Designed miniproteins, single chains, continued (4). Designs and how they scored, part 91

Each design is a single chain, and the fold is of that chain. pLDDT is the mean over its residues in the fold that is shown.

## One batch from the design tools (miniprotein)

Design m15150
Fold by ESMFold2-Fast:
Structure m15150 (fold): chain A 80 residues (1-80)
Amino acid sequence: SLREDLIRGALAAHEVLHGGQSMMARHLAERIRQGIIDETLLEQVIRLSRLAVREGEKQGRPDLVEDARRGIRAAEELLR
C-alpha cells in the first residue's frame, strides 16, 4: 500500500541518515503510522528519501535504496 511504502521510505531515511535528519525521518514514520499525512509531511518524505537514496548507495545498502525509492513514488502519487 502507499501508506506502507511511505513508512518504509521514512524508516530507510532514519537508518542511513544522521543526527537531526535521522530523527526527523523517524518522527515522520510515526506520524504516518498515526494516519497524520499532509502535503508538508509528503514533501518532507520526498526530501529525506532522496537523501537516503544517495546515502544508501554510498553505504552499499540496496535494500534501503529500494525502500527510499518506494517512499518517493508513494509520496508523489499522493501529491497528485
Scores: mean pLDDT 90

Design m15151
Fold by ESMFold2-Fast:
Structure m15151 (fold): chain A 85 residues (1-85)
Amino acid sequence: SMYEKIMELLERAERLVQQALALAQQGKFDEAMELLKEAEKILEEAGKLFQENYDKLSDEEKKEIFEKLKKIQELVAETQAIIEA
C-alpha cells in the first residue's frame, strides 16, 4: 500500500538520522552531515508521497505518519545542534 511505502521511507530515514546522531556524538561531523543529507532526500520523497496521497490515507495512517515525522524531526534537530556546537 502507499501507507506502507511512506512508512518504509520514514523508517529508513529514521535509521540514517540515528546513525548520524551517533556519529555526531563521536565528533565525526562530516560523516554525520552526509547521513543527514541522505535522510533529508528520503524525507522529501516521503513528504511528496504523503501530500500526493493524503486523501487516500485513513485518519489513523495520517496520525502514524505525523508522529513518525515528528520523531525524526526531533532527532535531526538534536544531531544538528551537536554539529553546530
Scores: mean pLDDT 89

Design m15152
Fold by ESMFold2-Fast:
Structure m15152 (fold): chain A 88 residues (1-88)
Amino acid sequence: SLEEALEKVEQDMKEVKEYIKKTPNEKVREVLEIILEIGEEMTDIVRNNKPEEAAKKLKELYEERKEELERIFELSDELEKELEELKK
């Protein structure tokens, strides 16, 4: 369900907050902070809007945050490696 999906995303965001506190890598920290900010904005849009309006606002958010999302994608390997170390 949508509600169950939102609960899982909120839980994932809590884990990201813990990784931000734990990582010594400033570059990874900055990326995680952007992920957290986008995640919180997405959940706010989905929670506070009807599905049709939420879809429209999510597209607008994607276009607004496109440069940051491309940066996250480019750093995906480095981010994955750091997160695996933090899970140990």
Scores: mean pLDDT 78

Design m15153
Fold by ESMFold2-Fast:
Structure m15153 (fold): chain A 90 residues (1-90)
Amino acid sequence: MDAEAQKYLEQAKESLRKGQEYHELLKKNAGDVEKAKELARQSIAYYETAILYGELVMKNPAYAEEGRRLIEEAQQGKAETEKLLAEIQA
C-alpha cells in the first residue's frame, strides 16, 4: 500500500463530497444571489481540490482508475455548479 496515494484518495473523496454538499446548498438558495455566489465559489473550490488530489492519486497505477473516476465526477460537478451560478446571475 502506498500511504501517500491512500491519503490523496481520502482527500479527493472528502473534497468531492463537500463540493456536492455546497452544490445542493446552492440549489436550495438560488433565490439569494449573494448567498448563491458564495456557495457556488465554495462548491467550485472543493471540486478543484478533488481534481488536484485525484490527479495525485492517478500517479499510482493501483489507484489510477479510482482517481480518474473522481476527477471526472468532480469536473462534471464543477461544470454544473458554474452553469447554475451563471443562470442565477443572469
Scores: mean pLDDT 88

Design m15154
Fold by ESMFold2-Fast:
Structure m15154 (fold): chain A 75 residues (1-75)
Amino acid sequence: SELDKALAELKKLQEEQQKIIEEATEKMKAEDDEEKKLAIAKEMLAKIKELQAKMEAILKTLSEEDRAKLMKELE
């Protein structure tokens, strides 16, 4: 179903977002230069914004009822 495909894709994007945050956090912990830490944080934020845009696009393809069901499953 479209709902099942949307749920699978959203879970994949959420896992990808978590991996980006974890990798950026570890890089920042290993970095002593504040300017380089800021650059890592900015790159992380840009990647997260791209993933969030993809998630929002998927949600907008769903009906109001299907979106409500999907959001309940993601809680």
Scores: mean pLDDT 83

Design m15155
Fold by ESMFold2-Fast:
Structure m15155 (fold): chain A 72 residues (1-72)
Amino acid sequence: SMAERREEVAKENAGNSAAGAAYLASGLPAEEIEVKKLGENVIEAVAIAGDVKATVTSDRATGKLTVEVGPA
């Protein structure tokens, strides 16, 4: 369905964003990528590249996007 495809695209974009953030911080490709839907409007993606962990959280209800980079 259209809704199912939109959810898959949103998860893919969140995962790619986390992987990209981890790469920019570490210079290494992401080894692990996990994407979770925490609620109807909230997606969290986590990527690990070497000793770096990047977390991207998108809340579509508020329009808030958070990117956090730190140690894995």
Scores: mean pLDDT 83

Design m15156
Fold by ESMFold2-Fast:
Structure m15156 (fold): chain A 60 residues (1-60)
Amino acid sequence: SAEEEIEKIEKELKEKQKELLARMPENPSREEVVKFTAEALTLAGEAQDRIIEIKREARA
């Protein structure tokens, strides 16, 4: 179902974000913080786009 696909995407996003945080150095530079924040936002945006597409297809 669409709900199951969305739940899967949300779980994958959380795991990818945890993995990204684990890659962050203990004392990151300002530039590294900006870079990791941008990557986290990109992951969230990609997941949101996939959820929107699933909802769109489920309405067809």
Scores: mean pLDDT 83

Design m15157
Fold by ESMFold2-Fast:
Structure m15157 (fold): chain A 81 residues (1-81)
Amino acid sequence: MSIEEVAEKVEEAVREALKAGERDFRKLAQKAAEVGREIEKETGEKIEVYAVEVRDAQGRRALLIQVKVGEEVRTVRVDIS
């Protein structure tokens, strides 16, 4: 599976949790990590997912999600608020 496909699956899962009303950073980060672990188990590829919360000057919250597949890295931004 390509890094783009992994990043898209992780982003979609986080966005679905947001649509369901989840706003807790820990739970959103856990969801991202769980999707990465599921893909790692299914593909046998080394997949690592890291998430950090950021807040802008207006107090708007976002997740920066870094996805690593083997040696390739991609960062995805998902707005929370």
Scores: mean pLDDT 83

Design m15158
Fold by ESMFold2-Fast:
Structure m15158 (fold): chain A 66 residues (1-66)
Amino acid sequence: SAVEAAIAQLKQGLDAMGYSEEEKKEIFKKAAKSIDQTIANAAEAGARVDAAALRAMAEALRKEAE
């Protein structure tokens, strides 16, 4: 899927930068939280966003952080 491909590319980039597995998990956890905040802010502002796609990305990031 596009989400899985994006996660794989992000993991490859973080590996190339020398991040450890634990550091990558913390990065993914923070990224998921940032997406959740983006969805909440968009809803408050009445902005049209693809909330389903954003939630799918946040869920995939949280799964990688486990």
Scores: mean pLDDT 81

Design m15159
Fold by ESMFold2-Fast:
Structure m15159 (fold): chain A 78 residues (1-78)
Amino acid sequence: LAEVVERLARETPGVEAAEAREDGDRVRLTMRLEDGAVVEALVSRDLSEVEVTAFAGGDLARAFEAVAALTRRLREHA
């Protein structure tokens, strides 16, 4: 599951790098955006929910766009 989340995040526009790990009943995702911003999120195992847990640096609007695009991709896989 973490591998699928990581791949979808890496395929998301504006994302430079992504890493995902299993974290209990969720997948922990760390994304680094093209502007250097870092977004941390928890993704539910059914891919229906994304909870942003941290944001640092960069452009907040770009981060919102990346998270929204990722959420749409995850829901298409759910």
Scores: mean pLDDT 80

Design m15160
Fold by ESMFold2-Fast:
Structure m15160 (fold): chain A 66 residues (1-66)
Amino acid sequence: GPEEELKKRLIELGKELGRKKLLSILPDAEISFEEIDENKVLATGKKGEEEVKLLVDLEKNTVTEL
């Protein structure tokens, strides 16, 4: 239903936000996403031996580097 589409869109926006922020920190990184729960996405960027992890919290509207 409409609520399911809104939730899906929020997760996609969270992934896009995490991707943009990761690429600003670690250019050309290989990016992967893990949906931790309905309001949290873990974004991981890897480039050689470097790894950056960001927690995107859609409930708090925050992006935190781990």
Scores: mean pLDDT 82

Design m15161
Fold by ESMFold2-Fast:
Structure m15161 (fold): chain A 104 residues (1-104)
Amino acid sequence: SAREEYQRWLLETEGVRVEVEGVDERLYELLLRLHRTRGDSAVGRPLLEELRRLLAGRDVRITLHASTEEEIAEAEEALALLKEALGTRDAAGVRLAGVELVKV
């Protein structure tokens, strides 16, 4: 599923396991595309705008799982990217309902 692909992609690229609640499979697909295109602003920007529209008025909870200091640092970087993707400067509708880092 898009959810599993998104989680696998983050684990492989950022060394972190993440779970996002409050979103459906379509939103996971957009998150995956956004993260894969983060180095290409021409492609990433429209995806970010679409993601913000779909999440408008919705609360999103993020749980990150990390066990090593390196994984924790990568989890914090992944969290910063998710905050940038989901957060708005003027917070017109998208907010993180909760963020949790779980050490295993």
Scores: mean pLDDT 58

Design m15162
Fold by ESMFold2-Fast:
Structure m15162 (fold): chain A 68 residues (1-68)
Amino acid sequence: DELLQKAQELEELDPVQALSLYSLYLEKSGQVEEANLLKQKEEVYRVTRNQAILEEALAEAKEVISSL
């Protein structure tokens, strides 16, 4: 999937955009609750700039995708 590949490529360069693409992929895959949870974590990161929240969200997204 091009969307997933692009998210993986952007993870080091633009991790926020990578997270947005992962959440979009999950939403399209029917994982709507997981996608919404990631969107909430992205919003918290945008406000707090807490790197740990971003890293946690990215790790969670990858785990959910790997279980599909």
Scores: mean pLDDT 81

Design m15163
Fold by ESMFold2-Fast:
Structure m15163 (fold): chain A 113 residues (1-113)
Amino acid sequence: SKEEILEKIEKKLKEAGKRILETARENNGDVYELSKTIVESLEDFEKLLKELLDEETAEKALEKIKEKYKEILDEVQELVKKGYSHEEIVEKLEEKLEEAFKEVVKYLKELLE
């Protein structure tokens, strides 16, 4: 069902967000380590989406996730450039991951209608 598909993707998004946030905490917001975690998360999403969705829908969903994670990486780079503390960067990252989760879920609900 569409509901079961959304639940699986939402669970994967939450798990990816936790991994990204943990990577930031352990590596003081190091963009290289965050980028590696994001790439691994995107590979996991590609596999899951291809199993749950038709090819065209999976591609659109993956591109939306890529877009949001790129925006997060760009924001973290700007916070580092502006001299924010590691603690402030982690707090902002958590906020941006929550916003990205909501936007991706909203997009997927519309895409699956």
Scores: mean pLDDT 85

Design m15164
Fold by ESMFold2-Fast:
Structure m15164 (fold): chain A 66 residues (1-66)
Amino acid sequence: SALEEALRRLSQRLKENGGVITREELVDLLEEGGVPRERATEEAEKLGKEVLDEGEVVEVVDRLLG
């Protein structure tokens, strides 16, 4: 599924970038996976950071996907 592919890409990007990702790239990947951009942006913005670590990414994903 598009979501499974997006989450796989997200995992790969985190590995390539030493466990961090920009908020914009996280939102873009979640949107590719079928998450509405507005919802992904709202949840990611709650952290108040432009760069997120793996734990912060997990929190955002869990809030959006359950």
Scores: mean pLDDT 86

Design m15165
Fold by ESMFold2-Fast:
Structure m15165 (fold): chain A 64 residues (1-64)
Amino acid sequence: GAAEERAAEELGRELAARLAAALNASSVTVEVLPGEGVRVTVTSARGTFTLFLPYEVLLLRLRS
């Protein structure tokens, strides 16, 4: 339901923030893709990295 989707998005944003911290990123952008998941773009001194976190993976984490 909507609450699970919101929780999955929040988890995705939290994981994005932790990844940005680990990479000493200058910026992190989180984009929610309805029905698909969360796209994370991390910019650091070494360049820009894009990761996709599917809703399926995020929902499995929430249900576990």
Scores: mean pLDDT 75

Design m15166
Fold by ESMFold2-Fast:
Structure m15166 (fold): chain A 84 residues (1-84)
Amino acid sequence: MDEIKKLIEEVKKAYEARDKASLQELGNRLIELGREILESDPAAAYIAIGVGYQALSVSTTPGNPAELLAIGNEYLLKGLKLQQ
C-alpha cells in the first residue's frame, strides 16, 4: 500500500513536470506492482493498475492514448468500489 501511494505521488509530480519518460516508467511499474498484489489486495491492485494506465496514456508509451485512458479509468473505478 505505502509503495503504491508513493508511486502515485511520483506520477503526479512527473505529470506536473511534463516528464513523459518518467510517466512511462512509473506507469509500467504501477501496473507490474498491481499485478503482483492482485490476489492479496485486489482494491490496491486495481487502483495501482488504473493509475498506471492513466500515466501511460499521457506518456511516450506506444499505443492509443484514449484506449489506455479508458482502461485506466475502468480499473481505477473497480478498485475504488472494492475499497468500501
Scores: mean pLDDT 82

Design m15167
Fold by ESMFold2-Fast:
Structure m15167 (fold): chain A 74 residues (1-74)
Amino acid sequence: VPSPYEQVLAEIKAAVEAYKAGKLSEEEVLALLRALFARHPRGVVLAAVFEVMSTLDDETRKKLAKILDEVLAE
């Protein structure tokens, strides 16, 4: 059974890859992050987002950072 961190990490990675492939909108990625923050501890979700961001190109990283800022501003 994957840990909560590994599960969250896998969901974020899958969402980012689907976004890059044009299968998910920015709004859908934002909704996924809201759902993750509702189901998991904030620190676990933040750690997973930052790990994914470290593997991304600058353009995709900037988009993910903007989405994260919008979720955290709520």
Scores: mean pLDDT 83

Design m15168
Fold by ESMFold2-Fast:
Structure m15168 (fold): chain A 79 residues (1-79)
Amino acid sequence: VAALEASAAATSSATDYAKLGAAYALQGKIDLALAYANKAIAINPNNANAYYALGLVYSNKGDNANADAYFAKAKAIAD
């Protein structure tokens, strides 16, 4: 129970940072988007939402190759 609660809290914090990263990416604030996505990965390196946020960052930059790679990684972690 305690281990699941700690895992959920870490996942939640990582997901919150990933959501901030995605929101900033959609606003074109790439530096902030990268900072928050990287914070999410630092908390949980297997957080699918963090890689999804990175995909949005690179998509906003027009770097579709890296965007596709990060989206694929997010999908692989989620599956």
Scores: mean pLDDT 77

Design m15169
Fold by ESMFold2-Fast:
Order: structure tokens, then sequence, then C-alpha cells
Structure m15169 (fold): chain A 94 residues (1-94)
């Protein structure tokens, strides 16, 4: 039985990150940057831990471009939340 899990991380009032497994390839992690109205403005895929680190850095860079007022401390909290979400998804798939 294939269970689809997603975890939503609120970044700002206007932006959220959705962390999920790809329904077509459960080994792949999908990171989506979504607006409050449900529009996906950025998407990254990661098949390995190395690719995940790169995908996280790219999505954080996009968040910073859209919200230049975000502090380094706030971006670091978001990075940790994404990593925690991926770990929780992988634990549920084991």
Amino acid sequence: VEKKYSITIDVTDELSIIVSADPNDPSRIVLKLQTKNGEIIYEEYADSEEELEKAIEKILEKIKELNPELTEEELEKIRKLIKKAVKELKEKLK
C-alpha cells in the first residue's frame, strides 16, 4: 500500500514550502515553493542526499530573492525544517 505524505512549511504569510515524495518515484524528494493562493512558483527534485542539499540551497536562494528582508537566522531555521521534514518522510517510508 503506497502512502502519499507531504509536509508544509510556512515561510512567510505569502509563501510555503511543500516537501513530498514523488508519487511516480517514491525514492525522489520533491520541494515546491507555493504562494498563498496555491500557485507553484519554484520546484526542485532530489534523488540523493547530495542533490537534496543543492535543492535546499536553490529554494532558499529563491526565498531570499523574493523576501530580501529575511535574516540569516530565519533562513537557517527554514533549512532545518526542510531537513527535518525530509527525515520524517523517509522514516515513514521505511
Scores: mean pLDDT 78

Design m15170
Fold by ESMFold2-Fast:
Order: structure tokens, then sequence, then C-alpha cells
Structure m15170 (fold): chain A 100 residues (1-100)
């Protein structure tokens, strides 16, 4: 139990550090749209029972809503995480949602 929590916390910390070190570039979508896309992805991950990815996504949504991290950068890092984990189909669906 303790090892799983430590792994999730380490991964969240690395993702947050990446987001915080990102420079403010041109915004592709609004903050509200980025949060909505992350919430949709969270629901899809819950259906697939990917417990760890659900916890990571919830923390990113929470920090974005609190104004601690940029929601668009959080969404980009979540897409990269899904691709790195072999969830290429989910990552593609998120990228398509960004274009709508």
Amino acid sequence: EKKKKEEIEKLIKKILESILNANDGPRLISDEEAIEIMEKVKKELEKKKYEELVEITEELIKKAKEGIINPSHALEELIRLLEARGETELATKMAEELKK
C-alpha cells in the first residue's frame, strides 16, 4: 500500500515540475476547455479501472482549478503520460478534443 502511494506521489511531483518549468506559450485552448477535457479523460480512465492514472488526473485537475498550474500545460503532460504508458488511443482522443 505505502509503496503505491509513494510511486504516485513521485510521478505527480515530476509532472508538476515539468508544468511549472514550461514557458508561457500561445494558448491553444481556454483554461476551462482544458479542465473539461481532463475531466472527460478521468471518466474514461475510471471506466478502464486505471486507478493510478485516475489519481494523477484528479490531482492535475485540482491544481489547475486552484491556479497552481496552467491547465493547458497539465493537459499536454497528461497526453504525454498516456502515450508513454501505451495508451495511444486515449492520447489521440484527447488531441482530437483539443482541435474541436
Scores: mean pLDDT 73

Design m15171
Fold by ESMFold2-Fast:
Structure m15171 (fold): chain A 78 residues (1-78)
Amino acid sequence: SLLAEAKALVRELARAVEAGDEARAAELSTQLGAVLKQLSPEEQRQVELYAALVLSELPPEARARAGAILGRLTREAL
């Protein structure tokens, strides 16, 4: 499902950011943005809640960076 794909992309994006892989993070953010725009508002909310959980697992620097990317993508999808 697109919801499952979005959740997988959130976790992969978090991993890329934590690893400092800017190229992969950029590619994953583009893919996630496209998927988010196809989700219903209710499904987008589920992705936001999942993203908050994933962000809570990251060290502070990675959390700030991934959080900024995810927050922007969520706002652009609404």
Scores: mean pLDDT 85

Design m15172
Fold by ESMFold2-Fast:
Structure m15172 (fold): chain A 58 residues (1-58)
Amino acid sequence: MLSEEQRKKLGEQIKEELEKLGIKVSDAETEKMVDRFQEEKVPIIELIDEIKKERGVP
């Protein structure tokens, strides 16, 4: 399980990766992705790919 500091850093990394792809996400959306990673064991790369698919980014 990630600490609060690790969750914050992971959220910042996810947000930065998505912003590089031209995808804007809220802090709430980023926190939800971190929660899914922590609770559902979904890899971060899969969560990013899901958002990319939803936004039509290749």
Scores: mean pLDDT 77

Design m15173
Fold by ESMFold2-Fast:
Structure m15173 (fold): chain A 66 residues (1-66)
Amino acid sequence: SAALRARALAQARLLKALLRTSPTVAKVAEHDLGMSAAEILALSDEELADLLLARRREQQEQMKRE
């Protein structure tokens, strides 16, 4: 939905800001996304938002099996 995409875009922008200022956030994001902080920062806000939405959907699908 448009609302979920808007939230993902806001989260992507916040995450990129935190990656530039917090080594702790960078390490957590690298582990969760399987990418370096530099690679995450190289993504557009839209690409990162789409990745965050895909990750959320994958986690929901895994939980459905439990």
Scores: mean pLDDT 79

Design m15174
Fold by ESMFold2-Fast:
Structure m15174 (fold): chain A 68 residues (1-68)
Amino acid sequence: DIEAAREKLEKAEKEYKEYEAKAAQLRQKAKENPETREELLLEAGELLALGYTTYKNAETELSKVEAE
């Protein structure tokens, strides 16, 4: 069902944007807290990786449905 696949992709895009916003906040905190900078940057990267993986999987599923 192409509609279900599109909805899943839209949800994944929304989640990814939220992770991106949270990652930006973590990067800002990293600039303000040198002692925890590396940890905050790693956490930001992990959030982006999780969001990207979910997005990529949803995109792949939609591509399969569209290809028939």
Scores: mean pLDDT 81

Design m15175
Fold by ESMFold2-Fast:
Order: C-alpha cells, then structure tokens, then sequence
Structure m15175 (fold): chain A 68 residues (1-68)
C-alpha cells in the first residue's frame, strides 16, 4: 500500500505528500497530484477518489484515505 498523507494548513489548504496520483474533483474533472502539491479544501470532498498505480482510494474526512 503506498504511503500518502494530506497535511492540513492553517488557511484551510492541504499539502499532498505521496506518489503521483490522479484526484477526481467535485465537478468530475481530474487533477494530477505530485508530492508537495497544495490543494484547496473545495477540491477535497469526503467522496473524492485518488488513483495511484491504477488503484482507487476513497478520501474520507478530507484528510484520510481508504483503499477501495
């Protein structure tokens, strides 16, 4: 299982730490993520998914991921 973390910043943004991933946004669009990328809270829904090496993970609580 790849190790990944979303670190919450004081301004309501998050730093993605992990391998290259694809995030599905609330409008259904896809965003490429790399280690150190900054995400706005509006891009992180509890039901948003991350795809890493063809595997999908569900974002929960905007900072936790669960493998699907």
Amino acid sequence: MPVLTLEELPDGKFVYKGPDAILTLEDGSKKQLKDGDILDRSELLPSSTLEIDGKKYLLVNSVKVVEL
Scores: mean pLDDT 67

Design m15176
Fold by ESMFold2-Fast:
Structure m15176 (fold): chain A 89 residues (1-89)
Amino acid sequence: MDAVLELFRATAEELARLTADPELAELMVRLAEVSAEGHRALLAGDEERAAALAREAEELERELLELASEEELAELEAEAIARAKARVA
């Protein structure tokens, strides 16, 4: 649904604003973009594309864990989602 894709885009934008580390911000934005594209592929019934994008998301998540702790990433994601929801509501 368009509202879900809008939330993914808003979340990516808020993630980019929350980090002072440009590499961390870039990887988090890329992960959000890949996740949004994967969701779009699932809605289109393109399971092969969705699976490929899920693998790319897993690789990006591993790269993120080299730069920040699991706790730090979870906090940044939760804050970004909260801000994104406030924008789309």
Scores: mean pLDDT 76

Design m15177
Fold by ESMFold2-Fast:
Structure m15177 (fold): chain A 71 residues (1-71)
Amino acid sequence: SFEEVVEKLRELGEQVRASTDPAEVRRLLAEAQQLYLDVMQDPNASPEEKKEVEGILVDINRAAQEKLAAA
């Protein structure tokens, strides 16, 4: 469900923020990007749902960029 996708994305974001391993950060980011693409490619996903998932991915990307820049 969309709710489960949002929950998983938020969990991935928290894991990125908690991680000290650049390889783990890259893997978590790739998983988040795949979930985002799945929603964007879903013809049944509403514009509001796509916007919410995009916002969460932007936050995850920012956290990952900060972690990877420090490595």
Scores: mean pLDDT 86

Design m15178
Fold by ESMFold2-Fast:
Structure m15178 (fold): chain A 66 residues (1-66)
Amino acid sequence: MPVVLSPELSKGLSELAGFLLSLGKPGEANKAVSEAVKTNEEKGEDAALELIKKKLEDVKKKAKKS
């Protein structure tokens, strides 16, 4: 009963987690990955991809503006 991730979802998760890890935030990286995987299970891949994109945009905005 493992969650099967699409290549697109895996790529998005790797990018988000990698960016958060580069900021020294492994706890946030783990939380974001877990939340996206749970969203994929509950609401489907499109919702999970939107969540990943939104989180990545928020993290980039904070790094860029703050």
Scores: mean pLDDT 76

Design m15179
Fold by ESMFold2-Fast:
Structure m15179 (fold): chain A 70 residues (1-70)
Amino acid sequence: MEPFRVPSVTVTFKDGSKKTLNVGGSFPTAQEAMDYALKKAREAGAKPGDVVKATLTRGDESADFVATIP
């Protein structure tokens, strides 16, 4: 099974500003990859209500995940 990767995470703050993090990583599940992306967003200063967009890749496929910090 191809590992999930998180090449980038973008945080959109409530004031409309954006910060993009170059994240590297290889994870056995999409859940672990998403949890890592949210952890990196919080470490970068994301606050409750900020929007996090993460790109997950698996082999040649990619998907965007969007979450709001609780």
Scores: mean pLDDT 79

Design m15180
Fold by ESMFold2-Fast:
Structure m15180 (fold): chain A 73 residues (1-73)
Amino acid sequence: SEREEELLKLLKEVEEFIEKHKSTLTEEQKREVLKIVEEMSKKLVELLENKGSIADIKKVFEEGKEKIEQVVK
């Protein structure tokens, strides 16, 4: 489905972003990134259970990416 394709695309983008930066991250920064990913996962599960929109899913990823970018600075 279009929803599943979009979700997989967004997940891949986050994985590639983390992979690109992981070699330059401190252990503390890695813990913060993991915490952000865990919070994103919890929100995504809640949205899937409550039939959230594709727009809601995209918002979770955009907010998560912004938080990760602040950590990797």
Scores: mean pLDDT 78

Design m15181
Fold by ESMFold2-Fast:
Structure m15181 (fold): chain A 71 residues (1-71)
Amino acid sequence: SSADLKKQREQMRKDVRDRLADLKKRIDDLNKRYRDDPSSLDEEQYRYEVGNARKEIRLLESSLALAERRE
């Protein structure tokens, strides 16, 4: 039913927003660690993880924007 589809879309948007919050927190935590104690973190691994998180954020934000435009 259309009500079931609305509930599914609302849940999917919530899941995307929760994932975005988690990814942004991970970047903030990594940036803080790199600033406070750069020797405690492998620089290549740091750049790789932050790069991957930023890429996922961009994809999720695009998906969320498309979903919001259809509402």
Scores: mean pLDDT 82

Design m15182
Fold by ESMFold2-Fast:
Structure m15182 (fold): chain A 65 residues (1-65)
Amino acid sequence: AMAARGRAEQAKLDEEYFEKNKEKIEKSDISTLKTMINRARFANRPTLVDKLEEILKKKEEEKKQ
């Protein structure tokens, strides 16, 4: 988005953090993922929150079976 160029740098950092920690995040418990999402939200890291929520949703669906 043209109007949000300053936030684009933060989004890139959030994406790099997620990729670096992807395996650990994917192996985390649902409770741990919820804690990570809350911390990322508090730290104003929306791109990281979005990626963590996708993994959380996937794990929640697995648990329902």
Scores: mean pLDDT 75

Design m15183
Fold by ESMFold2-Fast:
Structure m15183 (fold): chain A 94 residues (1-94)
Amino acid sequence: GAVAEALKEVIEALKNNKDFEKKPRLRSGGQEVLEIKVDAKEKKGTVRFRDRVGPSDAYVEVEYEVTITEDGKPVARNTTPLEDWRAATAAAEA
């Protein structure tokens, strides 16, 4: 899906020690990739996307931080702020 492709781009940029930023707006399977950013100096990348959650047309903005371990293994951590979940719920009810 779009998120998997975005994560792959982040991992490749991190492995190649390259700064990278784009807002591709790629949509697949109820997910829309909003932003991909890689900071080569800090060896971390971020993927932000919109995901459809729950039984309605509610959406949440999800953020993943990607790092590479000393063993060269990619690790993705969900760093989504709780306020974004509340904002998505309020928008769905409006």
Scores: mean pLDDT 70

Design m15184
Fold by ESMFold2-Fast:
Structure m15184 (fold): chain A 61 residues (1-61)
Amino acid sequence: MSLEELEQQRQQLEQEVEELKQKVSEAQDAGLSVPELAAELREKEIELGVVDIQIAVKVVT
């Protein structure tokens, strides 16, 4: 995968993480149980971390 594709994925995942954080926060403020949303947020944060590492490797090497 190219560096441009990885950077695009990073930006997309960053936006998805922010949106999920907002949804989880809003649901919790309303007193709703959101384990599914919390799990999805964690999964997306892990994916973002992996992409960040891949970008760093591509840029440095």
Scores: mean pLDDT 79

Design m15185
Fold by ESMFold2-Fast:
Structure m15185 (fold): chain A 58 residues (1-58)
Amino acid sequence: NDLETTQELLKKLQEMNKFVCMQCKKPFKEGKIYRCAEPRCHIVTCEDCHVGNKILIE
């Protein structure tokens, strides 16, 4: 693809599609991604896992 716009869109979609819930191991393309902002925690989880399983760094 030679169009920069297409390249940027593909990269954003790839980034979103690369997210996999670290708790249930399910890849999710759409939905909210929950991720720790703490330096010691870089866990990515889906909304269900984050709400059901409280991941607290503090």
Scores: mean pLDDT 54

Design m15186
Fold by ESMFold2-Fast:
Structure m15186 (fold): chain A 84 residues (1-84)
Amino acid sequence: SARIDALLDQLEQAIKAGDTKRALALLRELTAAALQAIADGDLATAERAMDRLIELIRQTKDPEVRAELGGAVAELHQALQQAR
């Protein structure tokens, strides 16, 4: 999904810039879009988004952003497991 790929790029840029407010807003939008992809049966797009979020956790030093990234990964993992 071009939208999810753009949101991932913007999220990485916000994290690198230290813009916590923007990073959290982008993460919420990205998580909603990835959950919608799962609901639509596009599991491959959601799996790629989840993998990218896991990479961002390793690069993130802000504990608030790290916690919210972890929450999003857990939510997407659970949704993917239920979409069998």
Scores: mean pLDDT 88

